# Designs tried in a protein design run: designed miniproteins, single chains. Part 91

Each design is a single chain, and the fold is of that chain. pLDDT is the mean over its residues in the fold that is shown.

## One batch from the design tools (miniprotein)

Design m3160
Fold by ESMFold2-Fast:
Structure m3160 (fold): chain A 90 residues (1-90)
Amino acid sequence: SVPLEKKVELVAYIIAELVREGFIPKEKMREAALRALKFLGLPESYVDEVVKKAEEFLKNNETIEEVAKKLGIHPVDIRSTLEFFRRLLI
């Protein structure tokens, strides 16, 4: 029951972390965002918003705990989503 806006922001954070860790090159960020949105059944129209928010996360070194508090989700759910997308997008 996580709201759509929070799911979009979570996807943006996951993409930013994968870019920061070197798993996805910055030039492939939009392609990765599209794949993530499609896999989650979220509208592809959010791709540019995901990319914009991911660039914002890359400029701000927020921890998983800080993002979890901001989005109102558990840190474990962010970690499990990140692990899942590491396998899916790479």
Scores: mean pLDDT 83

Design m3161
Fold by ESMFold2-Fast:
Structure m3161 (fold): chain A 63 residues (1-63)
Amino acid sequence: MTAEEAIEKYGKLVKENFHKLSQEDKEKIAEYLRYLEAHPDAPEEEIQRIVDEIKKIIKESTK
């Protein structure tokens, strides 16, 4: 997965669950997405790690 693909996919998922996320969780996810935007050439392992953190935040916040 590229950084651009991750931003599109998880940006959409965040918007769909936005009302279920705390302000703190929204800020954490926004920081991860901003990092991916700033580092489009990030290695796939780093992108996957960030994706897994975003998934964890959404899962814990939305059940």
Scores: mean pLDDT 78

Design m3162
Fold by ESMFold2-Fast:
Structure m3162 (fold): chain A 81 residues (1-81)
Amino acid sequence: MSTPVSREELEEELRSAEELIERAEKAIKEGDPRAPSLVVAAMLGAVAARISFEWASEEVRKELEKRLKEVEERAKKVLKE
C-alpha cells in the first residue's frame, strides 16, 4: 500500500490551491483575459487538495479540514465570478 498523504504533503497541496485561487481572484478583479484559464486551474487545485485530504490520516484531516473548506468555498466563489 502506498504511504498515506502526510501533513506536509496536504499543506503543500492546500498552499498550491490557495495560490491558484489568489491568482484567479486577481485576474477576475483586473479583467485579465487569462481569468477563465486561471479559474479552471484554481478548481483543479481545489480538487487535488480534496483528494489528498481524503487519503490523509484522521488526525491530519481534523487539523486541516477548516483550511480545505475555505479553499473549496473560495474556488466556488471564483467559478461564480
Scores: mean pLDDT 82

Design m3163
Fold by ESMFold2-Fast:
Structure m3163 (fold): chain A 65 residues (1-65)
Amino acid sequence: SLEHKALLLVIAYQIENPDLRVTLEWRDGELHVTAEADTPEGLEAAERLRREMERLGVRASVRAR
C-alpha cells in the first residue's frame, strides 16, 4: 500500500538522519508527511525525503525547528 511504502521510507531516513523528526497525519482522506530538522544537514535530508514522498504521490512538507 502507499501508506506502507511511505512508512518504510520514513524509517530508512530516520535511521540515517538522527536529527530528522517525521510526523505522519491523515487529513481529509490524504496522508501528509512533515519532516523537521534543526541542522542544515538534517534539512537537506528532509528535502530529499519530501521529494521522494512527492514522487510516491504523498503530500510532504519540510520545517526548520
Scores: mean pLDDT 83

Design m3164
Fold by ESMFold2-Fast:
Structure m3164 (fold): chain A 64 residues (1-64)
Amino acid sequence: MEIDEDEVRLALHLIRAAILEMSEETPENLKELADHYREMARLSRDPELRAFYEKKAEEVEKKL
């Protein structure tokens, strides 16, 4: 089993995004959530997961 820095970073962004999804939709929280989805997309090696997180980031950014 090999865990690289990108996998650790992705896991941390996933946890933070989950907390923000359960939090109030303030502009600060929405901006932080969008930034986390953008990072998750960049760190994802699966093209389908990348596209999924990109769409999530765009949806959140449209609320700003």
Scores: mean pLDDT 79

Design m3165
Fold by ESMFold2-Fast:
Structure m3165 (fold): chain A 76 residues (1-76)
Amino acid sequence: REARQQALAETLANAMVQIAEAHGWSIDEVYELTRGTLVRHLVEKEGLSEEEAQRIVDEAYKKAKELVEKGERVVP
């Protein structure tokens, strides 16, 4: 359960970094623009509650910020 949610958060964090790099956006801008859509898709596709989906998206945002701000990069 928790391991799967951590894996989803890491996958979304990597996706957020890739979107930011592709569009020249900050991670904050990606989060603001996509948060609602990501929460909705997680609820619809994964059968998660809105609270669980929001937690995963927020965790992904935190991880993405750490990757960028600490000079780390997403490696495929």
Scores: mean pLDDT 76

Design m3166
Fold by ESMFold2-Fast:
Structure m3166 (fold): chain A 59 residues (1-59)
Amino acid sequence: SKEEIKKKIDELSKKNVELGRRYRALVAAGADPSEIARVLAEMDKIDEEIKKLKKEYEN
């Protein structure tokens, strides 16, 4: 249902906020560039899932 799709979008958006906080913390700590890249890749994947779900919501 559209309500379930909206809930999934909300959950993914919250996870992206959490990953964004982790990204900033890793950068501030001078973490390994490969670990920073992994967090960014996870955020990109979530953004793609949100875009797909938004398209499903419009149908």
Scores: mean pLDDT 86

Design m3167
Fold by ESMFold2-Fast:
Structure m3167 (fold): chain A 80 residues (1-80)
Amino acid sequence: MEELEEEIKKGEEHLEQAQLAYVDKDYESAIKHLKEAIEYYEKAKKLAGELGDEELKKKLDTSIESLKEALKIVEKKLKE
């Protein structure tokens, strides 16, 4: 359980850093932190599945898809 909570927390910390970088128009850093946030949430989703927490697994899957959409938007801005 603690491992799952730590992975979610790290994902949230990277998401916050991505948001700050995006506001500062540092799209390369925003992309880097979004990719890290996705990785941590994917690790959390795997742990939630192993623990049988299907509700949390679905919530994390929704968050991952939202972050992947945000990543596409930021990557498009980096490409002009």
Scores: mean pLDDT 85

Design m3168
Fold by ESMFold2-Fast:
Structure m3168 (fold): chain A 142 residues (1-142)
Amino acid sequence: AKKVLIITTPASDTMKLAEEIKKKLEEKGYEVTVVIFGNDSDLPLLEKAMLEADLIIVIVSGRDSPLSLYLLEKVKELAKKEELKDKPIIIVGVSRSSEMPSLEKLKEFAKEIGAKALIHAEMSNFEEKVEEVVKKIEEALK
C-alpha cells in the first residue's frame, strides 16, 4: 500500500483537517501516518517518517503562525537530503476565511521545496477542500 505522511502543528484547525484527510485516504486504501510537530524534540521522528513515506503532506496555519513557518523551514532543510529528493510534498494552508495572511510566505516555501501543490483550505468549505486535497494526492502519486 502507498504510505502517506501528514505533518501538522498542534492547532485545533490543522489537526481537524489532518484527521479528515486521513479518514478519506484510509477509505481509499492508503496507509496514513500523522506526525504532530511542536518543537525540535520531534525532528528525529519527523525525519524517519519522511523517509518511510511515498508522499508528504504538510498542514500549516495560513495566519502567520511562527510554529507553522518554523515547521516549513525544517521540512525545507530535510527535503534537501539525497534520501528525500523526489519525494512529492504537498503544502496545505488552513484559514477560517478566504483571506490568508501567510499566502505569499507559503508560496515561497512551496517554490523552494519544489512542492507538487499548495492548497488553501478554507474551513467554511471544509468537505470540498478535503476532496481537493485527496485528489491532488492521487495526482501527485501518478
Scores: mean pLDDT 84

Design m3169
Fold by ESMFold2-Fast:
Order: C-alpha cells, then sequence, then structure tokens
Structure m3169 (fold): chain A 93 residues (1-93)
C-alpha cells in the first residue's frame, strides 16, 4: 500500500541520506539558475495548467518557489534544505 511504502521510505530517511538528497537538489537548483530561459518556459506551462484547473501540492509549489529563488540568486544549499524538510513533512501526513 502507499501508506506502507511511505513508512518504509521514512524509516530509510537517515541523516546521511538527507544530506545526499540535499546535495543533489542543490546541484539541480544551480543548474536551473544557469538556464533561466528554460525555467521561464517551464513556469509559463505551470501557470497555464493552473488556469486550466490543475492543482499542485505543497512540495511541488515549494520546488517551483525554490527554482525561482535560485534563478534570482538565492543560496541553493539553503533552498535544498527547505525542500528536504517539506518532503519529510509530507511523508508524515
Amino acid sequence: SAAAGREKLKAAWTPEFKAQLKREIAAQLREAAANPEEVAEAERIIEEEEKEGVEFGEVERKLAEAVRAAVAGADADALAEEIVEAIIAALEK
């Protein structure tokens, strides 16, 4: 079941795994910041989907905000930490 899958993932969520995931997300945010035109096109598509009634979840919205902040020059490592915490919070619900 999805609930059993989430509990197994939560049990595997070690400090080492969290640190590695944070590094991977930070690297992706830096890559997005280096390609602002591609990010702008992706955001346009998301805006159109929201206008057509597609609803995005909390983690997806935080990811979009983090990408936007990284393009604006925010610290990718700090943004990645916020994303990891949002994923953990979502797994606890």
Scores: mean pLDDT 74

Design m3170
Fold by ESMFold2-Fast:
Structure m3170 (fold): chain A 92 residues (1-92)
Amino acid sequence: SKKYREARELLGRMEAVIRAADAGVITDEQAAKMVEEIANELLKIAKSLTPEQLRDLAEEVRRLAERSKNPRVQEILRKTADELEKLADEKA
């Protein structure tokens, strides 16, 4: 699915932002803003995904939250995963 591929690319962008913050290339505040913008883009395309794809993405987003040392990024990603799971349940 083209939309699922786009969603996977957005996850890759989130991971890159988290790594850049960990490396000190960007601030924690900049990382939180960028992750929130990417998460909003992900949620827009999420409406086109299957319940199975949404659950797979939610698990990956939760893993990104667990890997992040930034509490604000963790909060944004956990909320995003919850919204993806809720959308999956509504479509099932």
Scores: mean pLDDT 87

Design m3171
Fold by ESMFold2-Fast:
Order: C-alpha cells, then structure tokens, then sequence
Structure m3171 (fold): chain A 87 residues (1-87)
C-alpha cells in the first residue's frame, strides 16, 4: 500500500516540525514555500500517516491523505477506516 500526505496552510515552525517527524518515520518530504507553506510526505506507513495527519490538523492545516486502492481522505476518521479495511 502506498500512502502520501499533503498539508497546506501551516506556519513555517509547524511545517518544519511535521517534516522532521515524517523524515524520522522514513518518508520522502518536500516543503514548498511558494504562496503558502506546503508539506508533502510520501512512502508513509499507516501508523506514521495517521500520526502526521493528526499533528497537521492540530496545527490548523488542510490535510489530504492519499491511500492507493482507497482514495484521498481529509478526515482522520475516514483515513483510519480505509486503512483498517485494507489490512
């Protein structure tokens, strides 16, 4: 299963914290500062994806979690359900 996370609308401090946690979880991370801070993390495990999604949401970000075979989710509850149904 391929899982990626995109978070937008973060402060620089929150974006750097999220990026650090994603890298520590083994994800590939890109921060784009053109217009609005955009953090993209790919190659996530289900556990890391849910943790990063929760942290991004607590920081006020708009979050999109893409799960291969399931779709794109903006809520933690729907993402968790999709992961549980795939495993």
Amino acid sequence: MQISLTATGLSREAAERLAKKAKEAGANVVIDENGVLHVSATNLTPEAALELMEEARKAGAKVHLAISGAGVFTTLEEARKAIEELE
Scores: mean pLDDT 77

Design m3172
Fold by ESMFold2-Fast:
Structure m3172 (fold): chain A 59 residues (1-59)
Amino acid sequence: STQQQVQQLRQELHQALDDGDTERARALTDQLSTLAPPDLAQQVRQETDQSIALQRRVA
């Protein structure tokens, strides 16, 4: 189902962010935006952007 795909992609996104793989995190966020409702897609984009910004600032 779409919900299962969204959850799987969110798990992969979390791992990509933990690994510092910003390119993969961006690609996964784009895929999530295609499958998820607009509100969830916006939330995921904001969370990804914040996580990447924080990692760059403290790395």
Scores: mean pLDDT 77

Design m3173
Fold by ESMFold2-Fast:
Structure m3173 (fold): chain A 72 residues (1-72)
Amino acid sequence: MEEIKKVREQIEKLRKLKETQDAALQKQYDGVISGLELAIKYAEEKNLIVNVEVTIHEDGSIQVTITFEKKK
């Protein structure tokens, strides 16, 4: 599924960005990455479409929105 592939690409991007962050932000990135991996597993098990939006603010804070939709 293209949506799951896009989420996996976001996970890889976040892993790369994590390596450049301080310890506190690295812990936040770990939480986000774990959440995204769980979202993929849930979507695959329930046969759902998963959409992910990741926003990184200038202050280093990160916002993630995960949406699940039934296949049409």
Scores: mean pLDDT 77

Design m3174
Fold by ESMFold2-Fast:
Structure m3174 (fold): chain A 91 residues (1-91)
Amino acid sequence: MAEEAHELGLKGNVKLGEGIYLYLKAEETDSPEREKLLEEAIKKFEEAKKLYEKALELNPPEELVEPLKENLELAKKKIEELKKKLEELKK
């Protein structure tokens, strides 16, 4: 259902926002708390990714597909960027 896909997309947007908030907080914070905040941000982006993937699996109307795909790619990019950043901090 289009409404169910839309609701999953909105839940994904909430998790994406939570990830951004935690990432910004990590940038204002010194180690070792910084690494913990980055790990929490990654978890939120992974949750957003799963919600967007689930929304797309429901075969939503084309009007919802484009923003869902864009937000999914943003979540994937943020996961990769923050995982690399976290690895560099642990070295």
Scores: mean pLDDT 85

Design m3175
Fold by ESMFold2-Fast:
Structure m3175 (fold): chain A 63 residues (1-63)
Amino acid sequence: SSMEKEIARLREQAETLRRGIAALRELLAQNKDPEDKATLQGAIADLERRLEELERRIRELEE
């Protein structure tokens, strides 16, 4: 029960991160300023690393 609740919580966090990444990628695609692009790329990379860690944790808990 507690493990199932933890998996559900982590999946919800992963979904939130995916939405955040998608939103930042849309901003990146519309942005023409090199400095702003670099900042957005850094933010996307940080969120993608965090998402990958969450997805790894979910897989470990499900197996």
Scores: mean pLDDT 87

Design m3176
Fold by ESMFold2-Fast:
Structure m3176 (fold): chain A 89 residues (1-89)
Amino acid sequence: SADDYYNLGIDLYNQGRYDDAIRYYTMAIDLDPNYSQAYNNLGRSLYQQGLYDTSISYYQQSLNLDPNYTDARNNLSQVLTAQGRLSDA
């Protein structure tokens, strides 16, 4: 299920295996395109790889699906602050 792929992605992320985590979060999204948590964690994994613009895009997608998702909003704010791009928040 989408939840099974998402949970496997979390386990891989916690191991620092960001490429593997990205793969499983992408599989979760393929099964459930409205999986806001999977978009957020895909963004987190990309951020850990230094792919900041792609990370921002996925955090924004997560918030478009769930505007009240505090973790995605906080993660977006963090990456924008780190890049000096607060005006884009």
Scores: mean pLDDT 87

Design m3177
Fold by ESMFold2-Fast:
Structure m3177 (fold): chain A 97 residues (1-97)
Amino acid sequence: MSKEELDREVALALLVMASAIAVNILRQQGTPEAKKLADEIEKLTDELVEALRSGTPEGVARARELADKLIEKMESAGLTDVAKAIRRAVDEAVRLL
């Protein structure tokens, strides 16, 4: 495995972990609104990881769109530090393409 491939997989893992933290926080709130938001964040994260793993220009464009939607949903829930972690992880994963 190249250093670039390893660094990219680390960035993707950090993205997944940050999203999982957000999902767990929202599910622990126990409201229908928080549960729905958690489900939406989980789905967007899965689509974002797939787009980033594609390694194509189309995948990068899709990843940026999905990242913006994911960050907006996290910020709307007051999860600003998690949103910042997601943006950094996405930027790093894109840089390593």
Scores: mean pLDDT 83

Design m3178
Fold by ESMFold2-Fast:
Structure m3178 (fold): chain A 75 residues (1-75)
Amino acid sequence: SELEKAKEFIEKVKQEEEALVEWVRKTKGEEVARRFRELLEEFIKEAEEHVKNKDLKGFYETLRRFHAEAARLLA
C-alpha cells in the first residue's frame, strides 16, 4: 500500500541520515550541514506523525516542503 511505502521511505531516510549529513558537510560545509540536519529531522518527525495518523496527504505535503527547502539550502 502507499502507507507501507511511506513507512519504508521514512525508515530508509532515518538509516541514511548520518551519511547524507556527512555528504552535505563535505560538499557544502559545516553550517549548511547543520541546517540540513535540522530540516531532515523536522521532516522525519512530521512524516512519522502523518503516517501514524494514516494521513497520506499530509505525508506528501511534508515531503514536498522538505524537498523544496532542501533544494533551496543546497543550491
Scores: mean pLDDT 88

Design m3179
Fold by ESMFold2-Fast:
Structure m3179 (fold): chain A 84 residues (1-84)
Amino acid sequence: MAPAPTQEDLDDFRAAWEADPEGTLAGARAATQAAVERAPSMSREEQELAIAELELAAALAREAGAEEVAAVLEEGVRRLREIA
């Protein structure tokens, strides 16, 4: 099963998104790029963990209403699954 967001993670994300929406979106792009760049050097288990982490972050973004952040993270998941 895909990991579910915790209430604390959601509260932290929402606070960050409300305080700095541009920085939050830039952070999502940077995290996605870093994961994709590292993917060829990762084991399959490490790739699956990276995908799960991005899926969790996308779920948090959706719950907070940050649709653009969620879309960036979901694109990252799609790209990582193509590399695997």
Scores: mean pLDDT 79

Design m3180
Fold by ESMFold2-Fast:
Structure m3180 (fold): chain A 78 residues (1-78)
Amino acid sequence: SPVERLAQQVDALIARLREALAAGDWDRVRAILAELQALLAYLQSVLPTLSPADQARVQQIMARVQAALAEAEAALAA
C-alpha cells in the first residue's frame, strides 16, 4: 500500500531525527524538522481526497509526525 510505504518512510525519518537529537547535531535536527513540517502540510492537503480507511491511517501517521515535531521543538528549547 502507498500509505504503508509512507508510514515506513515516516518511521525512518523519526528514527533519524532521534539519532540527530542524541548526537546534538542541530543542523540535521533543523533539516529533518523542515522535512517533517513539509510532509505534514502535504498530508493535510491530500487527506480529504483519500478513502475513509486511508484517511484513518494517514491521521495516525500525522499524529506521529506531530508528536516527533513537539519532541524536537522541546529539545531545541532546552
Scores: mean pLDDT 86

Design m3181
Fold by ESMFold2-Fast:
Structure m3181 (fold): chain A 68 residues (1-68)
Amino acid sequence: MIPPSLQSLAGIYGVGPKLAEELVNAGFTSVEQIANARPEELVSKVPFLNRKHAEKIIEQAKLLLEQE
């Protein structure tokens, strides 16, 4: 089962459970941390992400924080 912390990251549009786990392993443990990260930082730490996907995740994380 997906832990509650990983479920929060998986709630970001475009982030599935597998990608959420990779983000946590790279040191991104919260939606707020992702929202404040730069796309190049995500791509350098998570090789499976491309720049466009990283930008989208950051944008969606910012929107998610506004709803909570």
Scores: mean pLDDT 72

Design m3182
Fold by ESMFold2-Fast:
Structure m3182 (fold): chain A 88 residues (1-88)
Amino acid sequence: SDEERAKKFLEELSKEAQKFFEDIVNKMKNAKTPEEREKIKQEGLKKMDELYEKAVEFAKKSKNPEVQKRLLAAADAIREEGERLLEE
């Protein structure tokens, strides 16, 4: 069903997002130069956009409005947290 596929997608997306956030925090904490920090920010922004786009595209193909809203909320949460971690 669409609900089962969405549940599996959200679980995978959540795990990938958590790993992404953890990797960003660790890389930024260990960065020793402004150049290293800028590279981490640029790579992080690209990964964040990739995760966001995956969620949006999956939402567009969903036939369940509740599932679509949940997917878009997850995408927004990933973008907001990612931007916070990369800007601060």
Scores: mean pLDDT 82

Design m3183
Fold by ESMFold2-Fast:
Structure m3183 (fold): chain A 61 residues (1-61)
Amino acid sequence: MLTEEDLERVRAVLEREGIPLEALEDPELFRKIAAMAGVEIPDEELEEARRRTIEWLRETA
């Protein structure tokens, strides 16, 4: 399960690279962004983690 610190790292990557939140709707882009943020997500949890990340970012906007 992603921690708040993991979610903040993803947010920082989006801000630094100028990537819009909508890019996270692409599973391959989400995987690459998570890797850039140093967040390790098992393939089985990738879709759930992606969904939660998008939800958290929308709630904290």
Scores: mean pLDDT 80

Design m3184
Fold by ESMFold2-Fast:
Structure m3184 (fold): chain A 55 residues (1-55)
Amino acid sequence: TVLRAAAHDLGISVATLRRLLTAYLRGEISLRELAERLGISEKAARSLVAAYQQE
């Protein structure tokens, strides 16, 4: 549920957000690259990853 709100706030689809978070968790992209692709800080990206893992 937190992902739907985050995707809306970022102006992207939930599917796109899930794909990027999954790529990060699989080690395919770095936290910095995730943050850059989402247009947010690394701290915000880290918090979003933590929320995704708790879902």
Scores: mean pLDDT 80

Design m3185
Fold by ESMFold2-Fast:
Structure m3185 (fold): chain A 87 residues (1-87)
Amino acid sequence: DKLIEELEERLSEELKKLMEKYEPKAKELEKNGDREGYEELLKELYLELMELLGLPEEKIEELKKMIENNEPSSKILAFLEKQIKEL
């Protein structure tokens, strides 16, 4: 299944680009104690990640609700890990 390997390789590159885009900004906001900016950046990151994974809008809306409800990062990460595992 060469197509699956190519998809995994491409997805890994896109994930790497996404992390490279957000990681420096997240570190700067965390270092400066800008919690509001950090939460806003996390919203962008998670939404782009869900879009990249090709999840349906219903799952994206579920993630948005978790973020708006100020769910702990551990719970959000567990949700994302489950979605990635089910792909």
Scores: mean pLDDT 71

Design m3186
Fold by ESMFold2-Fast:
Structure m3186 (fold): chain A 95 residues (1-95)
Amino acid sequence: SLLEEEEKLFEELKPEREKLLDVDGEKSMEKLLEKAIERNKESNPLLAALARARLALARRDLETAEEEIERLRELGADPELLEELERALEELRAA
């Protein structure tokens, strides 16, 4: 299951997240995702695309989120992970 990619991103964010708990949570998460993108853009394109999709969703940038979800599909991301991201996107559209 490629929930491993999501778990890997979550584990990568954990140490940084604890350091940023005393600041604006939304801005802290965005900064963590930006760092994850930079760290992974060449070594792990799938994890970088996942971080970009999550960042777009956090910013409520629906167009970018759709583009990054499509990139994840092209990179062979797990259907379960794609379903979770598509669900998050639909929830934002409904809001």
Scores: mean pLDDT 74

Design m3187
Fold by ESMFold2-Fast:
Structure m3187 (fold): chain A 73 residues (1-73)
Amino acid sequence: EAERLRAMADALRDAAASATSVQQLADLAYQGLRPISPRLAEHVRRALLSMPSLEQAKDALLAAAEALRAEAA
């Protein structure tokens, strides 16, 4: 459903906008995604925590959010 994909994209964008560390980014993305998809929330959290910098992690989240919005259209 398009609404579900938009909700996921919004959760990722909100995390990327407010996070000041990789740990906070991973935690915010996890919290936002968990009520929509617990499996995806855990996968995204682990992927973000493995990234070497906040900038790379935010770029990855924003790219994922954009892809989700494209699928929702």
Scores: mean pLDDT 82

Design m3188
Fold by ESMFold2-Fast:
Structure m3188 (fold): chain A 61 residues (1-61)
Amino acid sequence: SVEGAIEMLKGFADGLRARGYSDEQILARLENMINYLAKKEKMSEEEKKKILEEVKEYVAS
């Protein structure tokens, strides 16, 4: 689900942050993962945008 993907990616972001990655490095990795998930799960462009926006806001906060 979109919500499940967001929660998973937030967890991944937390893990990378704990390992000392910068916000820029975290976002680059998450963006690649979101693109992979969007293709694998055949997500709509709107679903992908929602995931990207939520994850970017989370990392920036």
Scores: mean pLDDT 84

Design m3189
Fold by ESMFold2-Fast:
Structure m3189 (fold): chain A 65 residues (1-65)
Amino acid sequence: SIEDELILAVARIAAASTGAFVDVELEGGKITLKTSPDEEKQKKAEEFAKILEKETGYEVEIEVV
C-alpha cells in the first residue's frame, strides 16, 4: 500500500541520516531494522524502533547482522 511505501521510505531516510541501520524491511505489517553489532548503533536503532512503533502502530523488530 501507499502507506507502507511511505513508512519504508521514511525509515530508509532515517537509516541514511543516522548511520545506525544497514537495511530496513517491511513485510506483513512488521518493520525489521537491521543494524551492525555495534553497541552505539544498536542503542540508536532501539530508540528509533520505539518511536517508529508508537507513530505507525506497526510491529518493529531489530536484527543484528
Scores: mean pLDDT 75

Design m3190
Fold by ESMFold2-Fast:
Structure m3190 (fold): chain A 66 residues (1-66)
Amino acid sequence: IDPLLADLLAAHRARGRLSGAELKALLLQHGFSRKLATELLRRYAGADGYIDGVGLLLLLEDLRRL
């Protein structure tokens, strides 16, 4: 989880927001299933396909509980 957290924070920091495609790629790279990655994307990504700061915080909270 710590390496995934570092990658997510780095991606968000570089662009001020995280794209759904970037999130999905990072989740799959760190061993999450396609089903779980798709569910997290659906839950936290906005209509534009990006995760804002609030969505990222909620996503990180869910990942910490897994």
Scores: mean pLDDT 74

Design m3191
Fold by ESMFold2-Fast:
Structure m3191 (fold): chain A 86 residues (1-86)
Amino acid sequence: SKVKELLEKLAKEPIEIMREGIEKNDKELYEEGKKKAEELIEFLKKAIELAKKLNSESPLLKLYEEALKIIEEEKKKLEEELKKKE
């Protein structure tokens, strides 16, 4: 699925930036990744709401919900990791 591949790439990029910021002790890089992750989370939430309104049985809805769950869980793990390191 092209949508699944696109969502996986979009979700992976901000998480990788956040992780690199933590590993390099680069606060600016970490905050850049965090901002991009928050922007994607907001986008996915809006996309899910719109998809539910237009077609609640859409297979795309499941993909958006899975992508949202993954990015929220990974972001939270990295935020907890940074807090333990500081």
Scores: mean pLDDT 82

Design m3192
Fold by ESMFold2-Fast:
Structure m3192 (fold): chain A 100 residues (1-100)
Amino acid sequence: SMPSFEELFNEFFREVLELLREGKLTEEKARELIERFVKRAKEAGASPEQIAAALRAISALLESHVKQTNASEEEREQLRKFLKVIEEEIERLREEAKKE
């Protein structure tokens, strides 16, 4: 019962959104969640390019959510730190894709 890439994406998005709403999306927790998602996505057969695209999609969805909900300064600060970790991972995945 290995989850599909789509199921992994939906689980990752829900978990990140819940932590953001609870004020628990620290840089450390962001790195943990992103690393776990990337590992599980690779195990599910997703390419580095597909994973990078998913991370970009998550970033866009979270930025949209924060703008639409008039989120707190604390929530915006947590999102900014999360987006930085996402950008670092996207760059790492792009480098990995060039080696295949």
Scores: mean pLDDT 84

Design m3193
Fold by ESMFold2-Fast:
Structure m3193 (fold): chain A 94 residues (1-94)
Amino acid sequence: SAELAAAQARLQALARATEAHPGPTPPDVARRIAREIVDLALELGYLKEEDREAVFAELERLLRTSLDEAGARALAEAVRLLLETMKRLKEEAA
């Protein structure tokens, strides 16, 4: 669907940005990926607004310090799959 294609394009852009920077995940890319995950978790009700900043900070830290390029790509792929699944479930629940 158009919505699925848009979500995939967005996540592919994040993955490409990560792939362009070998070594530790660049801070800008880490922040962008962490924000997308946190926003999605809030939209789906898996996270409380009061925990937004704490979870964002932890994800950004992990991407910058604990994940190399391969780990960051794996996380981007997991987020892509999650978005695809959630959009499909939303469409099928209508």
Scores: mean pLDDT 68

Design m3194
Fold by ESMFold2-Fast:
Structure m3194 (fold): chain A 81 residues (1-81)
Amino acid sequence: SMLDILREELARRRPADPETARAVDLMAEAFERAYRAGLSPEEALRVAAETLLREMPDLPEEHAKEAMHILQTALAAALAA
């Protein structure tokens, strides 16, 4: 499934920084829940971003941008498969 490929792509792109890795895991979980609920990939990605801002409000902007870039890149690869 697309979600199985997304998990594999995210595992390959695991960031070294634990806080950024936690941000990716949080967003990936939120994305997966939204997508399974019937949202489009674009809508599910918005939910993931909103979840990150709510749950990790003090995360440095650079780490948040890196986490978002990792999820977006992994998702693009999963959708192309």
Scores: mean pLDDT 89

Design m3195
Fold by ESMFold2-Fast:
Structure m3195 (fold): chain A 84 residues (1-84)
Amino acid sequence: SEMERLLEEARELAEKGGGKEDVMRLTLEALKVRREELEKLAKPEEVEKLKEIERIMEEGIRNKKMEEAIARVEALMKEYAAEQ
């Protein structure tokens, strides 16, 4: 899928010592592709969770606070996992 392709590109870039902003931008594109898929499947709760993650990542890139954005995303992902 397009999401899997973008995530693979992000992983390869990170492994090759690519910049954090570039890795985050590719990951953000992958998340947006996944959100569009979930919107088509009528999964509003999952869409809202991805939108929140996307928002935090976009703010981190825009404000050059990428480490803070990554920490916030990791915290949210743990909270979302704990809800199951």
Scores: mean pLDDT 78

